# Designs tried in a protein design run: designed miniproteins, single chains, continued (2). Part 31

Each design is a single chain, and the fold is of that chain. pLDDT is the mean over its residues in the fold that is shown.

## One batch from the design tools (miniprotein)

Design m5051
Fold by ESMFold2-Fast:
Structure m5051 (fold): chain A 78 residues (1-78)
Amino acid sequence: MITQYVESRTNEALDPDPNNTTIYVLKPEEFREREKKEHEFTGEPLFTVEDTDKPQLVTVTYDENNNIISETVEEVEE
């Protein structure tokens, strides 16, 4: 299960998306560790992130049946 979470040096909260989009920012090490500790998830890992020392912005969009229809990962500070 994916939830909205923010982990960045700005400490800003992200706005919830009315289209059932989940957005969270994780530090690289936390994002990779979270992917490996997916005992609460069902099925395959959702995304792959390259090794980086910058925070990652992860956006996941769900349909009405909670199926993932899109996902994006990008660095917050370029």
Scores: mean pLDDT 48

Design m5052
Fold by ESMFold2-Fast:
Structure m5052 (fold): chain A 82 residues (1-82)
Amino acid sequence: SSDTQLLLERVQKALALEDDEEFRKAAKEILKEELEIRKKRNPETPEEEVKKAEEKIDELVEELVKNKEEARAALAAYLAEQ
């Protein structure tokens, strides 16, 4: 899908960022956009689940910052599967 392809391009650009602060900003925007796409695809998703996903975004961003090498490896593996 075009939405998934655009997110994937954003993820690739974000992982190329050397500055952790710039990476945090990019990762947070990507995760928020992915959540909006999921909400549009599943409009019946309970508000409670959406709120929990939103609350997890900051936690996921910090995990990605700590594990940028793992994040790059995971993206490379995902691209190899396409």
Scores: mean pLDDT 75

Design m5053
Fold by ESMFold2-Fast:
Structure m5053 (fold): chain A 95 residues (1-95)
Amino acid sequence: MMEEEKRRLLERVYRATAEVVFYGSLLEEGKALGAPVGEAEEKLKRAEEELRRAIEEAERFLPPELRPELEEARRRGEEEGRKRYEELLEEAEKL
């Protein structure tokens, strides 16, 4: 049992999931506003690739009994990504 290795793998999935949700939200809003979305599309594509790699590494090295922790890391990442997007909108409203 390598607690640090487990934490590293789960943290990577958490961070990558947050980035996918954040850039996905930016892309959706940009399209709704008719704004140029090329940069958001590129960043989302890179974030999705990182998430894919993070999940592949986690599935390869984490034992099956830790799959609930992997799913929890994804849920936390989704919440973090949404929160970061909401904070960005709040900051924009102050301008």
Scores: mean pLDDT 81

Design m5054
Fold by ESMFold2-Fast:
Structure m5054 (fold): chain A 69 residues (1-69)
Amino acid sequence: AAPTAAQKATVRKIAKSVKSISEDPAAAEQVKAETGLDDAQLRAAFAAVKKDDPSIQDLLAFTRLVEEA
C-alpha cells in the first residue's frame, strides 16, 4: 500500500547509505537487516522516495542489490 511517513524516513536513511552500499554489497544486507523490511516493502519505499525526489537514481542500484541477496 502507500508508504507511511515512518517508511519514508527509513528510506531517507537508506538513501544516505546508498553511496557506501553501491561500493559494498555487504552494506546492503546490513541495511536490510537493520530496517527489517522485506524486498517488497523496500521496493515500495524506494518508489515513494523516488517520486518525492526523482534525482535519487542510486536507489534503484540499492534495490537491485537487495533483490540479488
Scores: mean pLDDT 57

Design m5055
Fold by ESMFold2-Fast:
Structure m5055 (fold): chain A 66 residues (1-66)
Amino acid sequence: MDAVDALVKMGLSRAEAEAFVRSVGYDEEKLDRILKAFAVEKALNPEEAAADPVGTLERVARRVLA
């Protein structure tokens, strides 16, 4: 799975990306949905996403997994 690499390309450190992927249990379907939603959120709110990439990702993940 390249979810870790995708998150690193979107502004997370490798350690942050690995911790996040582990937190969702390596679920490929959930990760794909989260990655797509995170890319959209970064496009809509680039300043907020740049200031807090991990917090933005966690907020998006909570919305997608609800």
Scores: mean pLDDT 80

Design m5056
Fold by ESMFold2-Fast:
Structure m5056 (fold): chain A 90 residues (1-90)
Amino acid sequence: EAEKLRQEIGDLFSELAAQGKAAEAAARIGRGLAESPTASEETKEYGKKAYELGKAGKADEAGQYAALAIQEAVEKGEVGALKAALDELK
């Protein structure tokens, strides 16, 4: 479940990045994870950083924190948070 969601998020992120929207995509992922009520504090903290950096147009840094947030959510089986991130992307 979590691994499949990670793959789907990654695929949509790659499509958006190809369109020059990497910072926006990282911000959306970060927002979904940070605002998920079932996410751990660590997942939310990385998500908030991804959102803030993405809004500032810092695509590389935002992408790094989005990846950390996703990794934390996958490790902890936070399927609801991963679904929220996927829904933010489409």
Scores: mean pLDDT 84

Design m5057
Fold by ESMFold2-Fast:
Structure m5057 (fold): chain A 83 residues (1-83)
Amino acid sequence: MAVSLTSPAPLPGERVREILRRAGLSTEGLPDVPEAYLGAVVMPDGTASVVVTGPDGTLLHSGVSEDGRAVERAMREAGMVRQ
């Protein structure tokens, strides 16, 4: 089944970059922002889609990972809750 994960509060931009790197995702094109929300959907096929949004909901960055388990692990270690 698909698993949705979302940061419960805005994260510092540097923390978002750290989580993306741990998840094996590119940080290229992610703007330097003081804070952002991080969300992911891990698909049953083992892939994951990740989005970074500003506090106002503006899409700042997105990516797809072939290793959805690494994405889920990195986000859970960062305190993100399954929705």
Scores: mean pLDDT 76

Design m5058
Fold by ESMFold2-Fast:
Structure m5058 (fold): chain A 65 residues (1-65)
Amino acid sequence: SISRKVGTAIRIMSIAYQSGNYVKSVKGDTITVVQEKDSPESEKGEKEMEELAKEEGLTLEVVRE
């Protein structure tokens, strides 16, 4: 449902921020995350975001700076 997808998008935004990354855009079912630095925290956060996105049928795009 749309409500669940919105909730999941908010959770992904929170994880990105806590991992030192940020969400660039949310367009339809696609969430674009920018990963600025490689770190164990960023890698863990990316995996958590990928799992959440897949569970709710969202597409996660990761852009590396």
Scores: mean pLDDT 78

Design m5059
Fold by ESMFold2-Fast:
Structure m5059 (fold): chain A 74 residues (1-74)
Amino acid sequence: PMATEEQVEELIAELRRIAEEGLAAGLSTDEVAARLQAKLQEFYSRYELSEEQAKRLLTVVVREVTRAARAEAA
């Protein structure tokens, strides 16, 4: 069965937590991106996601990496 909306929200929260913890620990944008990409691939392998749900997770990763890059550039 497809992942529930509740499951998708938990996956999004986990991706945001990884980004927040990485930045708080002083990790580079590249290291944060690598951790988020690895987790995204894990989620794609473990959960039956619709195209829309998969795009939502990817969008969160792109947004968090972009935020980290902008913070590093400032």
Scores: mean pLDDT 84

Design m5060
Fold by ESMFold2-Fast:
Structure m5060 (fold): chain A 85 residues (1-85)
Amino acid sequence: SEEELTALAIQQLDALLAHVTQLVEEAIKKYPEYAEEFQAILDEIKALVDQAKAALEAGDWEKFNELARQLEQLLLEFHEKLKAL
């Protein structure tokens, strides 16, 4: 059902945010000089996740897909930044 798909998508977003939060906390512990930059990235990821959940709850799949692409791009940029350290 659409309700089940929406619930699964929200669960996936929550799991993703929890995982990224842990990665950011570990990164800040290892590289405290980048703490403000990593916190800013996490705050942006949180905002995109909240917007994506709102779009899913509204049934706005087009908006969800746009936000999901933005979130994926930001996560890739964060991952590349971590690899460079």
Scores: mean pLDDT 87

Design m5061
Fold by ESMFold2-Fast:
Structure m5061 (fold): chain A 67 residues (1-67)
Amino acid sequence: MSDEELEALARRIAEATGVPAEAVLEFLRRNPDASLDELVEHIGRVDPEAAEAYRRESEERLARAAA
């Protein structure tokens, strides 16, 4: 992903989870090949409630894309 795409993704995750965008962006930059599952695991260690909120939003987006 480009740096612009990583920043956009980090902001979206931060909005969904309440985790600071800086923390999400730092994780993504250190782990450029990280899967969505690995990212959710990282957020879950910081804030399990935020991780569940992000998971729900991701499921809703996938459902909309499949419809």
Scores: mean pLDDT 69

Design m5062
Fold by ESMFold2-Fast:
Structure m5062 (fold): chain A 75 residues (1-75)
Amino acid sequence: SLEDQIREIEAQTLARLAAIQAADPAGSPEAQRRMAEVLIEAYRRMIALARANGDEETARLFEEALARVEAWLAA
């Protein structure tokens, strides 16, 4: 289901973020950029899944979240 696929992406994303934080506990700018890139990848995957399931409202919410992360990375 869409919900199960989103949950799997969230679980994988949280694990990747935890690994980055464990490797760099001081939270360097490089680690922050890598975490932003992981989030961007996750949001793109969830947007594609939501659209494939005809859920435009969920896709829009993930697009808004993606835009915020991209804006942070560009600043």
Scores: mean pLDDT 87

Design m5063
Fold by ESMFold2-Fast:
Structure m5063 (fold): chain A 95 residues (1-95)
Amino acid sequence: KEEELKKKVQELKNRAIDLDAEATLLWLYARFHDHPLAEEFEQLANRASDLAKQAENATSEDQVKEIEKQLDELEGRLTRLRDELAAYVAQQKAA
């Protein structure tokens, strides 16, 4: 249904924008702590930005499913990298 597709496109676009924003903040934080994960967060932010553009241009359910799959993968990666950065910062404070 056309209305369902439009809603899903907007949801994916919002998810991609949120992912880009979070990755950008973590990139700045990692840079502040001179952590090598800064490059990984920058790459995540760039990929999230690209997915937001892809979502805006999505015209089929198959395109929506592919974008959703890529967003799920990037969100999972961001969570793991965020936890790794948090552990590193905690270790630096304990030393």
Scores: mean pLDDT 84

Design m5064
Fold by ESMFold2-Fast:
Structure m5064 (fold): chain A 109 residues (1-109)
Amino acid sequence: GKEAEELAREVAKLAREQGDDALADLAEVTGEMASLIKDPKAAKEVEEHLRKALEALKQGDLATAFEHVKKAMEIAIKAIMNDESIPVSHAIGLILRGIGAILDAEAKL
């Protein structure tokens, strides 16, 4: 939902300010995927992990922030895969972007 998108934007901003462009890219893709989530439980879990990532970044803890953004992305991927109303081609493209962003961010740790 909108809250998850706003949180993802703030996470991306703080990650870039701290020199972690890969984590910022992961957060941005997570926000895009969160906008497609129709399941209220999945949307709330994504929001909770993005809030925890934001708090970790405020403390300069990039590793903890990465773990929470990764969890948010994993939840978003599962929610999108379970949503039959999302076009398969759009879902697959977005999921592959998300997986690539996780691998790029993890390689920087």
Scores: mean pLDDT 83

Design m5065
Fold by ESMFold2-Fast:
Structure m5065 (fold): chain A 75 residues (1-75)
Amino acid sequence: MSTEEIIKIAEELLDAFFNKDAEALQKKLEQLSKLPPEVFQHVLQVLQTAVAKHLFEGWSREEAIAFVREEIEKL
C-alpha cells in the first residue's frame, strides 16, 4: 500500500467519523489493518490525535484532516 493510499483511507476514515457512519468507519479500519502492525499503530495514533484535537481543542474538520495528511506524509 502506497503512502498516498494510506492518506486517502485515513481521510475517508475521518470523514466517516465526522458523519457518524459506523459501517464506513469499520470498513476503513479493516483496510488500514492490512498494513504492517508498526505502520498501522502509527496511523491510528495520528488519527486519535486529530480526533482529540477536534473534540477538545476546537479544531475544524479541515484542520484535523490537514494534520493527518501532513503526519502520514512523513512516513
Scores: mean pLDDT 84

Design m5066
Fold by ESMFold2-Fast:
Structure m5066 (fold): chain A 82 residues (1-82)
Amino acid sequence: MAQELADRAMKYAKEGKSRKAAEYAVRAGLAAVKEGDKESGRLAAEAGSLASNVAEKKGDIESSMTGGVGAVAGAAASAAAG
């Protein structure tokens, strides 16, 4: 589940769909924390960071902040001892 969410987040981020990428990055990061999935956490962090950067370039502060939250949650999952 976390992996599918992280894959979707990265796909949307690469497509420039910053809002969807940010939303999926948050969901993926939180799921990765819950599941102890370090690899999905890493991917969620990368997708969240990319979504944040894309949103910032578009002036979408809300999606940029949401992407940042996803990046932090994903990073927490990847760093957790498991």
Scores: mean pLDDT 80

Design m5067
Fold by ESMFold2-Fast:
Structure m5067 (fold): chain A 89 residues (1-89)
Amino acid sequence: MTKEEVEEALESLEEDIKKLEEMLESGEILKLSREELEQLIKQIEGTIKQLEELIKEYEKKDPELAKKAEELKKRLEELKERIKKLLEE
């Protein structure tokens, strides 16, 4: 991927993360079934792994992109833990 393609992918991911955060704050996420919440956790875990690979690739050649990916990874990990708590209730 070009730097521009990576930047666009990270911007799109940040928008998706923001929407999930808004769903958690509004309680709209409670409208999702247990199966949908489990599938969402699986998707988040897959995205975290993709971000880990991107961070490794860009840490030396573009530290600012790597830092952005690390910030999004942290937000996804926090979202995953919040959703897991909903499943434990």
Scores: mean pLDDT 83

Design m5068
Fold by ESMFold2-Fast:
Parts: C-alpha cells; sequence; structure tokens
Structure m5068 (fold): chain A 94 residues (1-94)
C-alpha cells in the first residue's frame, strides 16, 4: 500500500511540473492527495487495530506539531496525513 502511494505522489508531482502548473495549484493538488492517503492509512490502522502503526503515527504527529507553526486547518490535515504516511513507510522497513 504505502509504496504505491509514494510512487503515485511522485508521479503526480512530476506530471504537474511537466505540465507547467502554477506552483500554488500544484501544491494544493499534492496536499489534497497526501490528505486522502493519510486518511486511508489511519482508517485501515484503526479498523485492523494495528497498535504499532497507531503508536508510531501518534509519536511522529506529536514531534511534527511541536516543530511546526500551523497557519490553517488544511495545513494541520496535511501534517497529520504526512505523519501517517511516514509511520506506514517506517513499518514497511521492518
Amino acid sequence: MIKKMLEDLDALAEELLAKGVEPEEALEKLQEKIIEYGKEIKEKAEKEKDEELLELAEKLLKEALANTTITSEKQKEAIEALAWLAAAYLKELE
């Protein structure tokens, strides 16, 4: 799951760059996709009661929020989603 999500995000970023999409629009599209994937990972982890993934995501989110100034709700959702993506990636390395 996570490897394909990361590959799809990379492909989307390359496609947006190749098409010459405005930076603000490109960032919005990437942010929306990241939020979507983060929610999918969280929902699956909660449904499957994956304690390791839940604990790792909570730890990463706590560290991210401690070191980041949040200026919008969408930015907060993106940071939360990134924590879930990072947690899933780290778990796959084991």
Scores: mean pLDDT 79

Design m5069
Fold by ESMFold2-Fast:
Structure m5069 (fold): chain A 72 residues (1-72)
Amino acid sequence: KLEELKKLLSDPDPAVRLQAVYDLAPIIEKEGYEAVNEALKIAESDPDPEVRMAATELSVITLELAVKKVTK
């Protein structure tokens, strides 16, 4: 789950780290932005540019989902 995805974000394979970022999206829908914020920050400082881009894009989406959660 989230703990496993945090482990995958430190995997030596950038393809594995990229998949972990994408797998954060359904957790945000279920658990909320706060649950994945740390994981997204890790991915945003990743040495792989594709991983950083995906994390940045997802962080924007997660903030929008957090606002929607407050609205109901």
Scores: mean pLDDT 73

Design m5070
Fold by ESMFold2-Fast:
Structure m5070 (fold): chain A 72 residues (1-72)
Amino acid sequence: SEVERFREALEQLERDAEQLLNDESVSDEEKKAGLQRGLEELEKLKKHIEDPELLERIEELEERFKKALAEL
């Protein structure tokens, strides 16, 4: 289903961001760029998702990315 695809996309974005932030070989500029792309993808997903639990997870992940971005 589309809901399952959205869940998988969200889980992948979360994993990618975690790996990016923990990678000592990646510059702060590249981390910022990666987080910004993640936020853009979350905004796109948010427009297509009606499931309240998935929307809540998106909002939590957006706040996590924004916090990480502000600390870089």
Scores: mean pLDDT 83

Design m5071
Fold by ESMFold2-Fast:
Structure m5071 (fold): chain A 86 residues (1-86)
Amino acid sequence: GSSLKNVLIKIGKKVLKLAEKEGDEESTERARRIIEEAKSAPDPKPEDINRLIGLILAAIGHILDGDIRGALETLEKAVELMRESG
């Protein structure tokens, strides 16, 4: 199984906990959707791996900066890239 898929799920769960702690219902719903979509997504295409890693690192950076909305936007792009893999 793709380690990147497990990393996305783990990051999504961290963002979910942060959003719940802040009482941000919108961010909480977005984080739940990211986790669900990551679980059902296919493995990324070999050509997309480097871009996906870049998005994962950017999302981690946003989390470390306390930018939950930026983290969510970046994770949503990562999951979209995986889903487009077919």
Scores: mean pLDDT 84

Design m5072
Fold by ESMFold2-Fast:
Parts: structure tokens; sequence; C-alpha cells
Structure m5072 (fold): chain A 78 residues (1-78)
């Protein structure tokens, strides 16, 4: 479970690094639920702040980032 979330978070970070507006929000993802949640949360926030959530591609990335953050938060709270 944690390794799957870590892999998903890294893929999200790779996608965000290719987008100029989200590149600055990309940080190394650590293999902990807190680090995974923080990294994906920063990317989601940056997409919203940049107004990119109106594009289909960025809306898809935003959904992926929010899903991974929610799963990481469940592990932190459990």
Amino acid sequence: MLEELYEKAKKIAEKAAKIPETKAAVRPVGKTPASIGAATGRIATQIRLSGLDKSPEAAELLKEAEEVRAEADKIVRG
C-alpha cells in the first residue's frame, strides 16, 4: 500500500515537473505518508493557483494528486 502511494506520488511529481507553472512546487517525495501527502498537496494547490484546473490535462493531474493525498492522510490518521 505505502509503496504503491509512493510510486503514484513520484509519477505525479514527474508530470508536474514537465508543466512550467507547477515545476516550482515539485519537491523530492519521501517514502512516508506525511511526505507523500505534502508533496501531492503542494502540486494540487499550485494547479489551482495557476488556474490550470480549467484544462482537461491539468484537471486530471489535480484529481490524481488529490486522490493520493487523501489515501496518504488515511494512513497518517489510522
Scores: mean pLDDT 78

Design m5073
Fold by ESMFold2-Fast:
Structure m5073 (fold): chain A 97 residues (1-97)
Amino acid sequence: SEEIEKLKEEIKKAKENSEELVQLLIELAKKYIKEHNREEALKYLEEALEVLKKIVPEDLQKLFSKKLLKSLLIEAEKNKDYETAKEIEKKLKELEE
């Protein structure tokens, strides 16, 4: 995908541990959901969550992680990717512990 290659180049140029990097990683995960590539979508979601933990204060990490997960859940549901949606719902439930 030309859009995926473009996003990967933007990610490579993005500042480490930045909000821009988190947003680009989530957009890349959404593109992989549209292509029905669950493994890559979940991989880039995990990378976005790890970057977010480094840039967001500990007391806000749960709130912002839930926002990212819900954003990707909506994309999975729109694309009828119920297996990816199930994995994201599991991650959301783990945050409520």
Scores: mean pLDDT 86

Design m5074
Fold by ESMFold2-Fast:
Structure m5074 (fold): chain A 80 residues (1-80)
Amino acid sequence: MDAELEEKAREIARDDATVLAKQLNAPESAVEPTAEAVLPDVVDLLRRMAAGELSRAEYEARAQAIVDRMVATIKELKAK
């Protein structure tokens, strides 16, 4: 069960990282490091959402924080 959740989280993280990398004109090599950097946060978010532990506002705030972290990571990788 945890392995399936991690795979789903990894797919979501890769998809979002791919879109953001393209929007930020970053190389494709930035996608995997960005996805891996946020993977634990995405797994935690999905797990808590499935358990009904998050309010709508808490979910939106955590999701936005993950996106902000992906953007920051891509910008750092692009600067190298």
Scores: mean pLDDT 82

Design m5075
Fold by ESMFold2-Fast:
Structure m5075 (fold): chain A 90 residues (1-90)
Amino acid sequence: DKEKQEELKKEMLEEYEKLRPKVEAMDEEEVKELIKRAIEVSKKLEADPDNPEIQEEARRLAAEMAALAEVRGSEEFEEKLNEWAEELLK
């Protein structure tokens, strides 16, 4: 439905704008903590995919990660994110 898609786009943009100043101010350690939380929530969601609390937490973290990628998205930053994620997955 076109109306539902436009509503979802509006919600996504509002969420990004709300998160923009937060993700712009993030230092390296805060970004690593965000990645660590995303990994932990991903593992919880894999263990209990139908848990609405975990689904909500995963959605919030996905929004923060998306905002971070949009605001600070560069090839160098993306390479650093992948490196940090690999280290945290060990």
Scores: mean pLDDT 74

Design m5076
Fold by ESMFold2-Fast:
Structure m5076 (fold): chain A 65 residues (1-65)
Amino acid sequence: MEALKKRLIETAEQMEKMNEHNPELVSQVREIKEEAEKAETVDELSKVQEGLNKVSRENLKLQQA
């Protein structure tokens, strides 16, 4: 669980840094990161992952190699 929590926080932090030029998106990702930091169960971490996926679909287009 701790490893998964750390990965989700790092993913959110990376998304925030990659999109620092878009303050609205950074704000949304930051809120999800806070939820990840407060998560104590696998179910809560799953909801964090769903949140990141939703933001990704609506606002983030992953940089393709």
Scores: mean pLDDT 73

Design m5077
Fold by ESMFold2-Fast:
Structure m5077 (fold): chain A 98 residues (1-98)
Amino acid sequence: SSESLSLEEMKERVREALEEWRRALEAAEEAGADPEDLEIARRALKEIEEAIETSKSKEELLKKLAEIQLKVAREVAERERTPDIEAAIARIEKLLAE
C-alpha cells in the first residue's frame, strides 16, 4: 500500500489480530492442546496487549512485537527439544556409571 499507517491504525490492526488469536487459543484449549503451550500463548497475548498500551511510536510497537515473537519462538523450540536433552543427560549418566 502507498499509505503509511498511523500508530493508532497499527495498534487497531494488532488488536484485531490479537482477538482472532484469542479465539484460536480458546479453540485449541477445547481441542486438548498442551497446557504449557497454552500458557506460552497466553503470556504472549498479554505481552502484545501491554505493547499496544505502552508503545508511543510505530518503531517502539514493532520492536516490542518482534521481541515477543523471538521470545515465543525460543520457548517453543526449547519445549520441543526437552525430551532430547533428557535422553542425552541419561546417556551421560549411564556412561559415568560404567
Scores: mean pLDDT 72

Design m5078
Fold by ESMFold2-Fast:
Structure m5078 (fold): chain A 69 residues (1-69)
Amino acid sequence: AQEKLDELIKKADELYEKYGSKAKPFAGQIKRDALAALNALGADPEEGERLYQETVKKMNEEAEKLEKE
């Protein structure tokens, strides 16, 4: 679970490297969301998994927007 969240954070960093300042606010938001999912996993693994899936979906949608902009 943590490894998957680390991979998601890495993807956010890659977006920042590719798109620069345009991706900076989004990359920060994804990192915050990933940390929230990690915290939830400690208390309730099911909730952490749901937050992880929502963060993945959000990242994919924002990546498409950055690609278009």
Scores: mean pLDDT 73

Design m5079
Fold by ESMFold2-Fast:
Structure m5079 (fold): chain A 80 residues (1-80)
Amino acid sequence: MKQQLVDRAEELAERAKKLAEQARKQGNTELAARAEQLAFQAKRLAEIAKKTTDQQVLDKVQQQLADLEAQLDAIEAELA
């Protein structure tokens, strides 16, 4: 379970970086900044998941990753 959350967070961070680059190429500075912020948050969540053994903290990480994914989906739709 813990490793799956770490892997998911790292995947979302990578996706966010790619969306930020795409937004910059399109001249959308606001979406680029938002995607960069989400990449930073995803990396932070990966580090939290790596360090914790607290199930309540892992549950919060899982919820925050779901929220991050939804925000990335919205950015991707805006860029399409």
Scores: mean pLDDT 84

Design m5080
Fold by ESMFold2-Fast:
Structure m5080 (fold): chain A 72 residues (1-72)
Amino acid sequence: GPEHARWAAGGALVAGLSRGGPEAEVSAELAQDAAYKLGESEEAGRAAREGTGGRPSAPGSVIAEGALKSKL
C-alpha cells in the first residue's frame, strides 16, 4: 500500500545519503518524520527506522548469529 511506498522511498533516500556522510543523519530524521505524518502509522515509522539502519529484513539471521555466539 502507500505506506510501503513511503517506507521504501525513505529507506532508499537514507541508504543513498549514508554513502554521502553526515547529511544522512538529518535526512534520516526527516524521512522518519515524513513517514509518521503521511501515514500516521507505527509500521511506517518503524520501517523508516529500519531503512535508516540499513537492514531491510531478516530477524532470523540476527537470532541465528546470536545462537552461534552463545555456543562459545
Scores: mean pLDDT 50

Design m5081
Fold by ESMFold2-Fast:
Structure m5081 (fold): chain A 56 residues (1-56)
Amino acid sequence: SLAEKLKKEAEERFKSEDIEEIEVSKRVVLGKTYYVVTLTFKDGYVLAELFSEEEI
């Protein structure tokens, strides 16, 4: 699935030992599909990235 692809690509971009949690959420807004990838790091830092399904 696209969510699994995005999660794996996030794990490849950052050191896995620094990552506490990765969440991928599917959103539909006005007929367009988006994915939100939220990375929580072990130091408490949180990074959120938004992808359009068309960009994946």
Scores: mean pLDDT 77

Design m5082
Fold by ESMFold2-Fast:
Structure m5082 (fold): chain A 74 residues (1-74)
Amino acid sequence: MMVDMHRDHFDSRVAQLNSMTLDDEAKKLIDKARELLAKAEELFRKRDYDGAFEELAKAAELLAKAEALAKQAE
């Protein structure tokens, strides 16, 4: 699976979150998820696909937590 697909999905989820009220906790989770996505992209460039997959899974988990917090703020 290409990194672009993961990036597009991530960006779509972040855009959805930007339409909601975000507290500081949700914003920190999004920032951490972005760091993990950047790390996954570096690992893809180094052809460490297993490591890249692990970092992508962590980023997705943090986005899910941010989404849950954003919904609680509404």
Scores: mean pLDDT 75

Design m5083
Fold by ESMFold2-Fast:
Structure m5083 (fold): chain A 84 residues (1-84)
Amino acid sequence: MLEEIGELLRRGRESLSDTFEAGLLAAEYFKEKSSVTLNGMILTLLSRLAGVSMDLLEKLKKAGLGKEVDEGEKLADELLAKVE
């Protein structure tokens, strides 16, 4: 699962479709492996891993999702480290 998500996220930098698929797999992973599946964490994960602008993360923090953004960033770094 994590290796599969990592591969899709790497490819997602080149394809919106792969980024979307990675997001779905990440959401399913969080449902199964975490007691919390917040939209802010998922959006942060997708934003970070797809290489989109930091402007989105700043907007999420202003919306009161700063803790979720921080956790999503940490998870994104962990998943990217598993990309082969």
Scores: mean pLDDT 56

Design m5084
Fold by ESMFold2-Fast:
Structure m5084 (fold): chain A 94 residues (1-94)
Amino acid sequence: MEVIEELERFEEEVERRLAEILEEEDEERALRRIEELREEANRRILELFKKFDKYVEENNIPKEEIQKAVSRMTALALRVIGLIVQAEIEIRRR
């Protein structure tokens, strides 16, 4: 599923970007970068879910496949958000 592959690539991108942000010694700059990444993640996740909804509407996808895809996408989205929250907590505890 292309949308799931895009989400998996985005999760990898977020992990890489968070590693770079955590190396930022200036707390205010690090927190600003976290907020920018959070806003981008929220937009991209929403866009991918909308793309998936359109794909389902345009194709005759079995309910079981839809449920599996939604579960996987939700898990990936929660993981991305969780990683960002964890990084913010780490910066604020410096």
Scores: mean pLDDT 87

Design m5085
Fold by ESMFold2-Fast:
Structure m5085 (fold): chain A 66 residues (1-66)
Amino acid sequence: GGTHTVVGPSGVEAVFVGGGSTSPGTGEVVLPDGERIRVEGGGSSMAAMANLSPDDARETALQMGK
């Protein structure tokens, strides 16, 4: 698919292109303080990170980005 943006209740944003079970995508997690972390994986995984707290989203994105 195209570009997707998911904004969670804590202000964590997940911005990603493509992604799925068989088609890996790329994206960024944007934290409320403006920190951006590059991630790769399925779109559902990236969207789920937007629903985490900022601290949990940061840790998860850093682990996926390394």
Scores: mean pLDDT 72

